Designed miniproteins, single chains, continued (2). Designs and how they scored, part 33

Each design is a single chain, and the fold is of that chain. pLDDT is the mean over its residues in the fold that is shown.

## One batch from the design tools (miniprotein)

Design m5183
Fold by ESMFold2-Fast:
Structure m5183 (fold): chain A 117 residues (1-117)
Amino acid sequence: MKEWREQQIRNLIDFLRQRKAQLEAEAATASGLERELLAARAEHYTLQIQANEAVLNEDNQTAIALYQQSIATQQRITELELALARERGASQFDIDVIDAMHRMAISVNKIAIKNLS
């Protein structure tokens, strides 16, 4: 792997680790659907970290499997986001934004899988 690409992936992993730690801290003080959503996001970041570490190790099969698991976790996150939005009386516009972000996140993971295949 080229050094610049390796460095970009390492920077991404560091960012994801920081975000995961923040989400776990927030989840510890949250309750209900908000706690479940924060915990699901932290789990998703764990899978993203592991997938990117597998890419750095040139273990493409492990990376593909982890990105596929990440897609399933993203579906759970979207389910929780929609449930929380409904509970808070969110507008149709807010619901449409959540759906658009879900489709984008799935597409990003599918592109990552394709690039490793």
Scores: mean pLDDT 84

Design m5184
Fold by ESMFold2-Fast:
Structure m5184 (fold): chain A 75 residues (1-75)
Amino acid sequence: SLAEAEAALAAADEALAAGDVETATAHYMEAALALYEAGQPRKAASLATAAAILAIGEGKGEVATAELKKFNEKI
C-alpha cells in the first residue's frame, strides 16, 4: 500500500541519516515493492534503481544485487 511505502521511506531516510547504507537500501527496496503493489510501477522502478546506485556508490554492490534480486522475484 502507499502507507507501507511511506513508512518504508521514512525508515530508509532515518537509516541513511545514521550512516547505515545497507539498512537504508533494504528499506528503499521495501518502499519500491510497496509502490509496485500500490499500482505505481514507474515510481517503484525509479526508486529501486536509485537505491541500487546509492548502495553501489557506497561500496555495497553486494547489497544492491541481493535487494534487486528480491524485488525482481516479487514482480
Scores: mean pLDDT 82

Design m5185
Fold by ESMFold2-Fast:
Structure m5185 (fold): chain A 94 residues (1-94)
Amino acid sequence: MSKEELELEVEASVVKLSAAVLLATDVPFAEKHGLDKEAEELRRKAEEAIRYANLAEEAARKGDLEKAEEYLKKAREKLEEAKRIADRIEAKAA
């Protein structure tokens, strides 16, 4: 395994951990405050981030670094969307 392959796998794992934290904390917080629509939207975006991160890891393991970087970029975009939803949840619950 090259250093580049390992770095892509680590970065994908960081995206998955960040999305998992949002699912474990911000989704239940939104539901507790009656923000069911925002909770569902956040869950969907976090799950999309995890899906693309898994695809990035699979591509990296197969040696397809270009495809791995493309999927990782999509995973990061979905994670950023999820974080923006989490920020809106916190603002509405205040």
Scores: mean pLDDT 87

Design m5186
Fold by ESMFold2-Fast:
Structure m5186 (fold): chain A 106 residues (1-106)
Amino acid sequence: MAREAGERARRAMEAAGGEGALAGGGEAGRAADAAGWKGEAGLAAQVTAGSAATAAGMGVAAGDDEGAGRLAGEAARNSAEGAKGEGAKGAAYAAEAAARGAEAGA
């Protein structure tokens, strides 16, 4: 599900030559892996990363590079708020990493 959104964002970024969206999503995924998040926590982190990548991609496509980082951070936080239990901790960790990665890459 989130993988499809992330892949679509990647295609848009590849066409535009942008990297900010991919940086945010990739950093969030690596952060979750480094923390040993697996199962539901790992899945929530991946969904959060995908949402951030999609939001950043839309911002870049609209010609708002500064907004791309903000949109990615907001999408990641919203995804984290939707997660519960074991997934909530992983999603929150990924959301913070995604926001920082997207801003650094945008």
Scores: mean pLDDT 54

Design m5187
Fold by ESMFold2-Fast:
Structure m5187 (fold): chain A 106 residues (1-106)
Amino acid sequence: AAPKKATVKAKITEDANGNLTVELEIETEPGFTLKLISVNAAQHDGVINLGLTVEASEDAELTFEVHYDGKTAKGSVLIPAGRSSVGVTFTKDGELLGVVAEPLAP
């Protein structure tokens, strides 16, 4: 069967001191569970790194829609069932630089 699908929508806002706040919405197809374990965001030189640890009930394709200052970066990555660390890197102008996933040990 094809991998299950989930969409992760992230809204990132920056305060006057350069601190980032992340708001997430996760949409999964029926019968598929995606659990968010942790989320973080960091920035350097106009590049934002969004990091997630997730736990999937089945092999899945995660589609990311990341919103920052009226810009949207989109990308996708495949993850296996179980826990994965996922990183999304994009510019503050909304250009996606990469999406990477690393399966975590059982």
Scores: mean pLDDT 84

Design m5188
Fold by ESMFold2-Fast:
Structure m5188 (fold): chain A 82 residues (1-82)
Amino acid sequence: SEEIKKLEEEIKKDPNNALLWAELGYLYLEEGKLEKAKEYVEKALEIDPNNSVAYRVLAKVYEKEGKLEEAKKYLKKALEIE
């Protein structure tokens, strides 16, 4: 999608911006590409372990996988940071 291409170009210019990686994960989540969503969110958390957007994306990924206990853990982490 155009949004994904735009974020990929922004990441090339600022590869240590955890928020851009988390937003890329969110867009892949919306496309149903759960493995790619996790990979990009893991990259965001490697850069900034307090990125609440990344934890919310992980919670939604685990929810879509039916892993509700993991989903609750990551949602709680996101809320504690916010």
Scores: mean pLDDT 86

Design m5189
Fold by ESMFold2-Fast:
Structure m5189 (fold): chain A 60 residues (1-60)
Amino acid sequence: MLTEEQFDLEVEAALYYIKAAVARLSAERSLKQGNLEQATRDLKEAEEYVKKAEELDEKI
């Protein structure tokens, strides 16, 4: 059974995975518009969100 603290960490990790997915969608839109600089930034942000989610997931 998850404690409230563990559940909060799980929710936070899930939110970071969602943020990563949103950043990837933003990168796809930027690529379609020819904005390579914005696409590169969004992809890097997605990678950082995944790393944060993975670190939180390890604590659960």
Scores: mean pLDDT 81

Design m5190
Fold by ESMFold2-Fast:
Structure m5190 (fold): chain A 64 residues (1-64)
Amino acid sequence: MKEFAKKYAKERGIELTDEAIEKLVKIAGNESALKGMLDKLIEFRGDKKVITLEDVEKFLEENT
């Protein structure tokens, strides 16, 4: 799942930090949920070339 998240974001021009990937994978629990979460996160923070753990935590506070 970590390599899936990294590749999925990279295909959309976005880099995820390792800490961001770990947090997303832990919360999503499965690949389908992870994909949905990544789609929402990219929409929320897509203007940034790099998404960090802080960006993920902010996204979760606003979207969960």
Scores: mean pLDDT 77

Design m5191
Fold by ESMFold2-Fast:
Structure m5191 (fold): chain A 92 residues (1-92)
Amino acid sequence: KVELIEKAIEALKKKDYDTAVKYVNAAVGDSLGRLVATFLKQGREDSALEVLEAAKEALERGLDERTIVQRVTAAALRSIGDEIDAELARRR
């Protein structure tokens, strides 16, 4: 499964977003694949990469699917929060 996430990260760096999402779905399931697809659709490549790195770390630690989803969701929420703060600072 770690190898699938590594392939997803490589595809993301090559701007092959469809392939990246396909590997995420194969490794950790459709919920996380949907989250990554949403970030990529919005041009949030850094947020998508942060989510994939969090998933890779959790898989390397041998965590169960539920824990992987929780850790990845936390990483996504942190990334979204940082982006909202930056957007508000620019648009005030």
Scores: mean pLDDT 74

Design m5192
Fold by ESMFold2-Fast:
Structure m5192 (fold): chain A 65 residues (1-65)
Amino acid sequence: SALELGREALELAARAETPEEAREAHRLGMEAVRNANGDLEAIKAGIGGALRAIGAGLDLGEPPG
């Protein structure tokens, strides 16, 4: 469900150790928002996960090279 995707995004963002994991968390959060179909809890989890993923990505995302 969209809520499950949003919760997975939040959990993955909190545990992200690589830029790829941060990008995956962001993707899951955005997917939760797209699939929410008016479920405010799913939207909240999806947005929260995506924002957290952006923060994690900034911490982990030194440019390669």
Scores: mean pLDDT 78

Design m5193
Fold by ESMFold2-Fast:
Structure m5193 (fold): chain A 68 residues (1-68)
Amino acid sequence: SLEVDIDISLARMYISIAKLLAERGDIEGALESLEKAIKILEETLEREPSKEAEELLKEAEEKKKELE
């Protein structure tokens, strides 16, 4: 659906921002961006199954654990 596609695009942007912030040493900012991506993806998956959203959620959660 269009809504799922938009949510996935937003989550991808937040994950990318988190990667850039972490590379610059802004761990707090990176974690904040990952939390935003996780929230979007969790809400998306509550509405509609999506393999792409599940894979992105896993990626975001693993990166968050790595930075904690």
Scores: mean pLDDT 87

Design m5194
Fold by ESMFold2-Fast:
Structure m5194 (fold): chain A 86 residues (1-86)
Amino acid sequence: MALSPELKARVLEELDKAIEYVKNGDYEKAIEHAERAGVLLAIGGDSPLVKEALDYIRKAIDALKQGNKEEALTNLEKARSLVEAA
């Protein structure tokens, strides 16, 4: 099961915004955009790639809540790569 091109583009846009806000130290906005990416991605269904990407988004949000910039970026970048492949 593939993500629709339109939904995929929206998820990638939200993940890119989350990554940008993490790099700028705005963790509140980063969490907002990461959570939005997760909600949009969940609409894409139940494929293994979608499930794995959702897990990485969750780990990124947890890292941001702990103030761990490096872990947050690593997990967001992994989620982004999985979404591009979905």
Scores: mean pLDDT 86

Design m5196
Fold by ESMFold2-Fast:
Structure m5196 (fold): chain A 62 residues (1-62)
Amino acid sequence: SLEAAREVLELAKELNPSLTDEDIEEILELYRQGKSTEAIEKAVELVGLETFVEAMKKYLEK
């Protein structure tokens, strides 16, 4: 869901503060447009695969 995507990106920002609020909104806009693959690719490009996976793990532990 869009809410889950936002929460994962906020967790990614905590792990990598170079990810900006503007970056998060741009990724979420891609997700809203149904471009989920592009959204994931952009997130991984900005924070790195390991950070993205760690954010996903933190989200799933809730």
Scores: mean pLDDT 84

Design m5197
Fold by ESMFold2-Fast:
Structure m5197 (fold): chain A 85 residues (1-85)
Amino acid sequence: MTWYNKGLELFKEGKYDEAIEYFQLASLHDPSINAETYNNIGEALYKQGDYETAVKNYQRALALDPDNEEAKKNLEKAKKELEKK
């Protein structure tokens, strides 16, 4: 399986740190999926409560693919968490 598919499997299992490692490996080996990998890294970070780094990864995804509706939705959700007192 690809590094990306292994990352998705680990994410589904709730192994967010391991999922992030595999998404980073996927990005290194296939830059064409960087938008998808940054969005998935952001989602894993969001699940861990790291909203600041999640926002940065969603912004990277949108810089590569401005039409990524999932990344747009995830970015707004993470930004709302940062606005909480």
Scores: mean pLDDT 83

Design m5198
Fold by ESMFold2-Fast:
Structure m5198 (fold): chain A 113 residues (1-113)
Amino acid sequence: MAEAEAHLAAGRAAYDAGDLDSAIAHFRAAAEAAPGTLLAARALLWRGVAEYWKGRLEEAARDFRAAAETATRAAGASHPLALAALSLLAQVYEELGDAEEAARYAARLAEAA
């Protein structure tokens, strides 16, 4: 857990500095160090955000989906982190032009909230 927390903090610092590649690497390490936890879900969410800002929409969607699944498993579907991940996932699929997936995740968000 301490290793995962250190990577999450380092990833946030890199993100705030505009170093998205470093942020992505640290968030990946944080998620790998604490799999199945809310910390891992938070790291996956931030990695997705960093990938989104690099224009990597499919990678962002993958990480937001993983964040939603991890947060739901760890703390339930109505946990704020799960809801945030579903919201971002619906938004990314809308930008990818996948209206069916966007609607599916928007419906899950409405049901869980």
Scores: mean pLDDT 88

Design m5199
Fold by ESMFold2-Fast:
Structure m5199 (fold): chain A 75 residues (1-75)
Amino acid sequence: MMSEEELRKAIETEEATLKELRERHADDAAVQALLDRAAGLVKEARRYLEEGKLEEAMKKLQEAGSLILQAIRLT
């Protein structure tokens, strides 16, 4: 299991990745739909992390990562 600090860094990395992908693919509706869903999951992961719910935070982060990978495959 990731530590709280490792999860926080992973969430920050996913947030940065989402921002960059959204800026580069703003005109791609399919990519934007996946990135919007991933952004929602990253926000939930951060909320769970701040509540001390590390397992739930990790699950949401992993779900977001899967959507980001799907978005990248479309590009």
Scores: mean pLDDT 83

Design m5200
Fold by ESMFold2-Fast:
Parts: C-alpha cells; sequence; structure tokens
Structure m5200 (fold): chain A 65 residues (1-65)
C-alpha cells in the first residue's frame, strides 16, 4: 500500500534526504494518485531541492486530490 512508501518518504525527509523522500512519495502516488498529503509533501521536498517549478505543479495536484 501507498502508506508504506509515504511513511518511508516522511522518514527520509526528516533525515534530510530530500531525493529519497521524493522517490518514496512518487511511489506512494503511483499506488494512490488521490493522496493529497503525499502530493503536498512531494511539493515541499521539491522546494527543499530547489525545484520550484515542480513544487508549484505538485502543490496544485494536492489541491485537486
Amino acid sequence: KSVSYYAAGNLLYIAGDYEGAVENYEKALELDPNDAEAWRNLAIAYEKLGDLEKAKEYRKKAEEA
């Protein structure tokens, strides 16, 4: 289930591994594209990586989910 990937993404984000957080949030969203929290956290992780365009895109996805 997406919850396992989402939890892994959260742990990696807390550890400062924003690239690992992105990978796991993306896996969570492959399983459940309607997970607004996963979209939101993906956007935040991309902000930490400096990818502001992807952050804006995925924040919009969170609002749609």
Scores: mean pLDDT 83

Design m5201
Fold by ESMFold2-Fast:
Structure m5201 (fold): chain A 60 residues (1-60)
Amino acid sequence: GDLYATALRDYIAKKPDELSIKKGETAKILEQVGPDWLRVEKDGKVGLVPGRYLGRPIIV
């Protein structure tokens, strides 16, 4: 199965490699990038979100 996490709060992308996400939206986790960031996919878009903005990953 794939790993997914739900946003705990809104995040607004600040750089071109980042992804905006709203509280309650789910994103597929692709990779951890350093200690603080996750590369995720949402609605066909890929980008970085701070890991602390996402809940615990689940396998679906």
Scores: mean pLDDT 87

Design m5202
Fold by ESMFold2-Fast:
Structure m5202 (fold): chain A 63 residues (1-63)
Amino acid sequence: MSEEELEGEILAALSAIALGVNKLLPNPNEKAIELFEKAIEAARAGDIEKAKKLYTEGMKLLK
């Protein structure tokens, strides 16, 4: 497994965890949910840079 493949799997896992946690909040941020879903898709496709950007944007909305 390459470092890029490992990064993709980690980003997908982190995005899935963030998605799940956000859905458990009393008022979940729908835009953040969409961004995490797209981050998972990008990571699954091997687009690590796009996955990083989408994950970061989603996390920024939750601050």
Scores: mean pLDDT 77

Design m5203
Fold by ESMFold2-Fast:
Structure m5203 (fold): chain A 66 residues (1-66)
Amino acid sequence: MRYLVRFHGSKAERDALVAELRAEPHLRVTELSEDELLVEFTGPVEKEIGTILRLLGDPRVEVRPV
């Protein structure tokens, strides 16, 4: 599944989030702009659900399916 992730925070916090997501072997992360990421899941649904729930819990992050 593909998700558009919009980040509202500092550059350092955004870079840390990108590094964290890129460390996940079941994710593909593409930086679309300074505040937008495209996240694609290539692994099991349980890992996808866990990651999305974590992102939805972050007040700096807006997540939308695409």
Scores: mean pLDDT 80

Design m5204
Fold by ESMFold2-Fast:
Structure m5204 (fold): chain A 61 residues (1-61)
Amino acid sequence: SEVKRVARGIGLVLRGIGLLIQGELTGDEELREKGKELIREGARILGLPLPRISGPQGELE
């Protein structure tokens, strides 16, 4: 179901934002990275374009 896929993508983005904020407030780099990863996964599920990152390796698709 398309609706379930969209709901999952939105849920991942919201959870990722929550973890990113928590990691920022606690200074926990692992939580910040997990938050970014969830946001990217949610954006991928929603078919949103991800920003190009120049570096030794790209972030997870």
Scores: mean pLDDT 74

Design m5205
Fold by ESMFold2-Fast:
Structure m5205 (fold): chain A 68 residues (1-68)
Amino acid sequence: SPVEEILEEAKRIMDEALAAGKSPAEAFQLAVDYALEKARELNLPREDVFKVLKEIADYAWDREAAAA
């Protein structure tokens, strides 16, 4: 689904940003900005947008905890 594709790409963006030495906050913001832009392009329902953002936030939290 488009929701799953956006989420997979957002996670990839976050992982690559972290690997490139960006801060967790910067990596998170890049992933969120990508997801919001794609959601707007595809006219996703608000509920789907919130679900994607929550899963990105959960992923970022888990990544930060693992890096600490």
Scores: mean pLDDT 82

Design m5206
Fold by ESMFold2-Fast:
Structure m5206 (fold): chain A 91 residues (1-91)
Amino acid sequence: SDQALLEQTDAIAERVRQRTIDEVTKRLADDPERIEAAREAAQAAVDGLRRRGLELSRETSIGVAEIKRAAGRVAGDGEEAEEEYRRFVAE
């Protein structure tokens, strides 16, 4: 769905933004002008990642959704595991 794609793109964009700010700011922490440059770099990274995410929207959203569902089923997000367990004891 489009909503899942947007959530994925936003999550990746926020992660890139946070990592870019954190790492660049650590390098140049005592320079306010360089901190501003780090913020601008983070925004550029976010914009670039969102554009790339949209370009790969159909294949990426489908592939990631299937991987997440498969991983969730194996890892057990608790909800399905609890429901399956409850069904077993209810029998």
Scores: mean pLDDT 52

Design m5207
Fold by ESMFold2-Fast:
Structure m5207 (fold): chain A 56 residues (1-56)
Amino acid sequence: KAAEAARAAAEAGDAAAAGTAGWQSGLIHNKEYGRAGIAAGAAGDAEAAAEYGVQG
């Protein structure tokens, strides 16, 4: 799911935001869920972002 959210953000054409989110997630303890949540949010998928945010 984390990888799916990240790929969805990149394929949505928001690769710059997805890349920035991945880089910033490196500073967060639960970076896998952080990456998925931020990437989903960047793609405009607020529901998925909230789900992953709660998990992280």
Scores: mean pLDDT 51

Design m5208
Fold by ESMFold2-Fast:
Structure m5208 (fold): chain A 63 residues (1-63)
Amino acid sequence: MDPEVLEAEALEALGQMAAWLGMYELALRLYEEALRLAKRAGASEEEIALIEENIREVREKLE
């Protein structure tokens, strides 16, 4: 199992938790790092799209 895949999944989970706590700037940073690792690990387009959607939702909260 690729360590980068596990790290991306962990960062996604932490980003979701930060968003639930209203920590949107932290959630954004965690999701952006998860996206970077997911792309490097060759994650599916569907998985990448889900992370990108979470990033979009968090950015709307920061506007």
Scores: mean pLDDT 82

Design m5209
Fold by ESMFold2-Fast:
Structure m5209 (fold): chain A 57 residues (1-57)
Amino acid sequence: THRELLLEAARELAEEMLRRGASREEVLRAVTDFLVDGGFSRPEAERLAREIVREAE
């Protein structure tokens, strides 16, 4: 689904940013904004971004 594709893309974004040495704060902001642009509410995007970044760390 579109939602599943967005979450997979967000995970790839987080992994790539961390691999390039981005800070946790930078990755959380980027993933949150990516998900909001994709149609998630900001609170949902923030919750999902925290989970995605935690899994990528």
Scores: mean pLDDT 87

Design m5211
Fold by ESMFold2-Fast:
Structure m5211 (fold): chain A 62 residues (1-62)
Amino acid sequence: SDAERAAEAARRAAEAGDAAAVGSATWQNGLYGGKELARRGVEAAARGDAEEGARLAQESAK
């Protein structure tokens, strides 16, 4: 549930165009599960690709 909440937060941040918020939310998701996909999402957000970061966060949420 915490992973799913973090993934949803990342999606909302991506819709707002906030790559830093996507990275933060994706990292939180990695603490609860899906660490490999969460790491890829953080990398995408660091590149400024907020939508890809949010997508990977959602996939990592179980």
Scores: mean pLDDT 64

Design m5212
Fold by ESMFold2-Fast:
Structure m5212 (fold): chain A 55 residues (1-55)
Amino acid sequence: SEAEARVQRVVDAIVADPDRAWTVAELARIAGQSVRTFTRDFTRVVGVSPREFLA
């Protein structure tokens, strides 16, 4: 699905630059979504929130 593809792009970006102090807003921007929509879709696909994933 498109949501799964967007989430995969975000995960790939984090893995490519793990030392970067990522913010949820930056990840939402990579996904091309609002923070609210991104958080919902990411949590549905990954099983944890973006904040939990970055911790």
Scores: mean pLDDT 85

Design m5213
Fold by ESMFold2-Fast:
Structure m5213 (fold): chain A 64 residues (1-64)
Amino acid sequence: GEELERLAREAGLSPEEVRRALEGAKKLLQEGVPEEVIIQLLQKISGLSREVAERIVELARREL
């Protein structure tokens, strides 16, 4: 959606990369992984800034 495209543009990422990160964050939240751990994983594995990772986790939570 528009929000995902905007986030990708701001982060310098493809919309597909943001979508994959969002899907992963949703799955980890459903499995009970703490938000702080998910943020750290997104930074380490996907090379995201902390600010972008926090926004992805927030969006994932809102969609659950």
Scores: mean pLDDT 81

Design m5214
Fold by ESMFold2-Fast:
Structure m5214 (fold): chain A 87 residues (1-87)
Amino acid sequence: SKEIQEKLKKALEEIEKEIKKKIEEIKNNGKSPEEIKKLEEELKKKLIEKLKEAGVPKEVIDNLETALKTGNGEAAEKAEKGLEELL
C-alpha cells in the first residue's frame, strides 16, 4: 500500500507538470479546438500510462479508460472507488 501510494504521488506530480505545460502551450500558441482535443487525448493516455507504471490494478485502469472515453458514470465511480481503496 505505501509503495503504491508513493508511486501514485510521483505519477500524479508528473501528470500535473504535463497538464501545466499543455495549458501554457495553449495560452501562448492559440491552439484550435481540434488541437486542444488532441492534447486532452494525449494527456488521458499519459494518465493511464503513469497509473499502470504506479502499479494500479488493471480493473481500476480499465474502468478509468471506459469513463474517459465514454463518459460512463458507473465506470467512473468504480475507478474512483478502486483508487481510494489503494490510498
Scores: mean pLDDT 74

Design m5215
Fold by ESMFold2-Fast:
Structure m5215 (fold): chain A 56 residues (1-56)
Amino acid sequence: KEEELKKELLKAIGDIIAAIGDLYEAELRGDEAAVAEAEARLEEAKEELKKLDEEL
């Protein structure tokens, strides 16, 4: 189970990094829809990370 938690942690971190990159590029383009999507993705990743912290 500890290995599964580490896998989920790495996935959450990867999702956060990807969302930040998408947000930055969307802001540069002025694409409000893409900005909103990236922000929602970032919030989901933060929630997942918080749940994993509770398990640790």
Scores: mean pLDDT 78

Design m5216
Fold by ESMFold2-Fast:
Structure m5216 (fold): chain A 66 residues (1-66)
Amino acid sequence: SAEQALREAGAALAAGDIPRAVEHFKRAVDLDPSLVPAALAIANYLEDKGHTEAAKELRDYAESLK
């Protein structure tokens, strides 16, 4: 489910596993496009923390679903 993917993304993010977090956020948005604003907020957060490629991957994916 989207909710499960979002929880897995949050856990990965808390653990510092950025690639895993991005994959779970992409899955969450794919299952529930209403999560696009949340994914974009996370992409901005990742960019602010210096994870530029991860932020771009998540942002591009989320925006492709608009």
Scores: mean pLDDT 83

Design m5217
Fold by ESMFold2-Fast:
Structure m5217 (fold): chain A 93 residues (1-93)
Amino acid sequence: KAREYLKKGRIAYLNGDYETAKEYFEKAVELAEPGSRLRAEAYTGLGDVYEKMGEYKKAAEAYRQASEDYRAIGDPATAELLEKKADELEKKA
């Protein structure tokens, strides 16, 4: 279920439909297991959407949640990249 929403969110994002992408990524986050790769990818997508919409604080919050999930699955390198991205976005807000 969550994977289907993640896929739909990515397609909407690539098409520039950020409102639809946001809704699908929010559904993917809701349905995905905490600390899973799927939730990490969904939060990353949500952060990307908020960044495109200029909602930098919300984007940073989404990237920090994705970072926690990436650390939980043993991917600290991706987690650190997302934390750095969140820090830079907070400077723009």
Scores: mean pLDDT 89

Design m5218
Fold by ESMFold2-Fast:
Structure m5218 (fold): chain A 100 residues (1-100)
Amino acid sequence: IDFEAEFETNVRAAEELIEELRRLAEEIEEAIAAGDKEKAKELVKRAVVLITAASIEMVAVLWEGERAGREEEAREVAERVREAIRRLEEAVKKAEEFIA
């Protein structure tokens, strides 16, 4: 029961991070499209912090999911976090090429 509550809390945090990762990737692409190098630099710095936080939360979801007996759901959420991180990393790469 305690493990289930911890798992649900971490899933909620992961869902919020997925949305933040998605929005930041979109903001980076928009800054590039607008030719705003200063904003692109700022967003890249924010992306590094967010990717780190999301990676930690992904591990927490997998760990608590195993302990709660909800491994299948945990793997699904972790895969969505991994995909959101990959998309943001691609946006960061484009931004780095743009600001060079």
Scores: mean pLDDT 88

Design m5219
Fold by ESMFold2-Fast:
Structure m5219 (fold): chain A 86 residues (1-86)
Amino acid sequence: EEERERLRREMAEVVAEGQKKIDEYLTKAQEYSQLANVYKELAKIDPKAKELAEKYRQLAQEYVDKMVEVAVETGRRVRELEARIA
């Protein structure tokens, strides 16, 4: 019983850590996505804005990829802990 309670607390901590990281990366992805959209519109007037739009689009995708990686790893750790509780 004590062992299962310890594992449940550890699982909750893993989920909380993963969620915090996902939220951080999601915020960054949204910020860069918005910047990419702004510069995409500005690129209709200023060619220099096209390069910035592409840069911020790539940064947004990079943070989306990092978010997915954290979600997958968090899920794997949770499944391992659930197997030990069962």
Scores: mean pLDDT 86

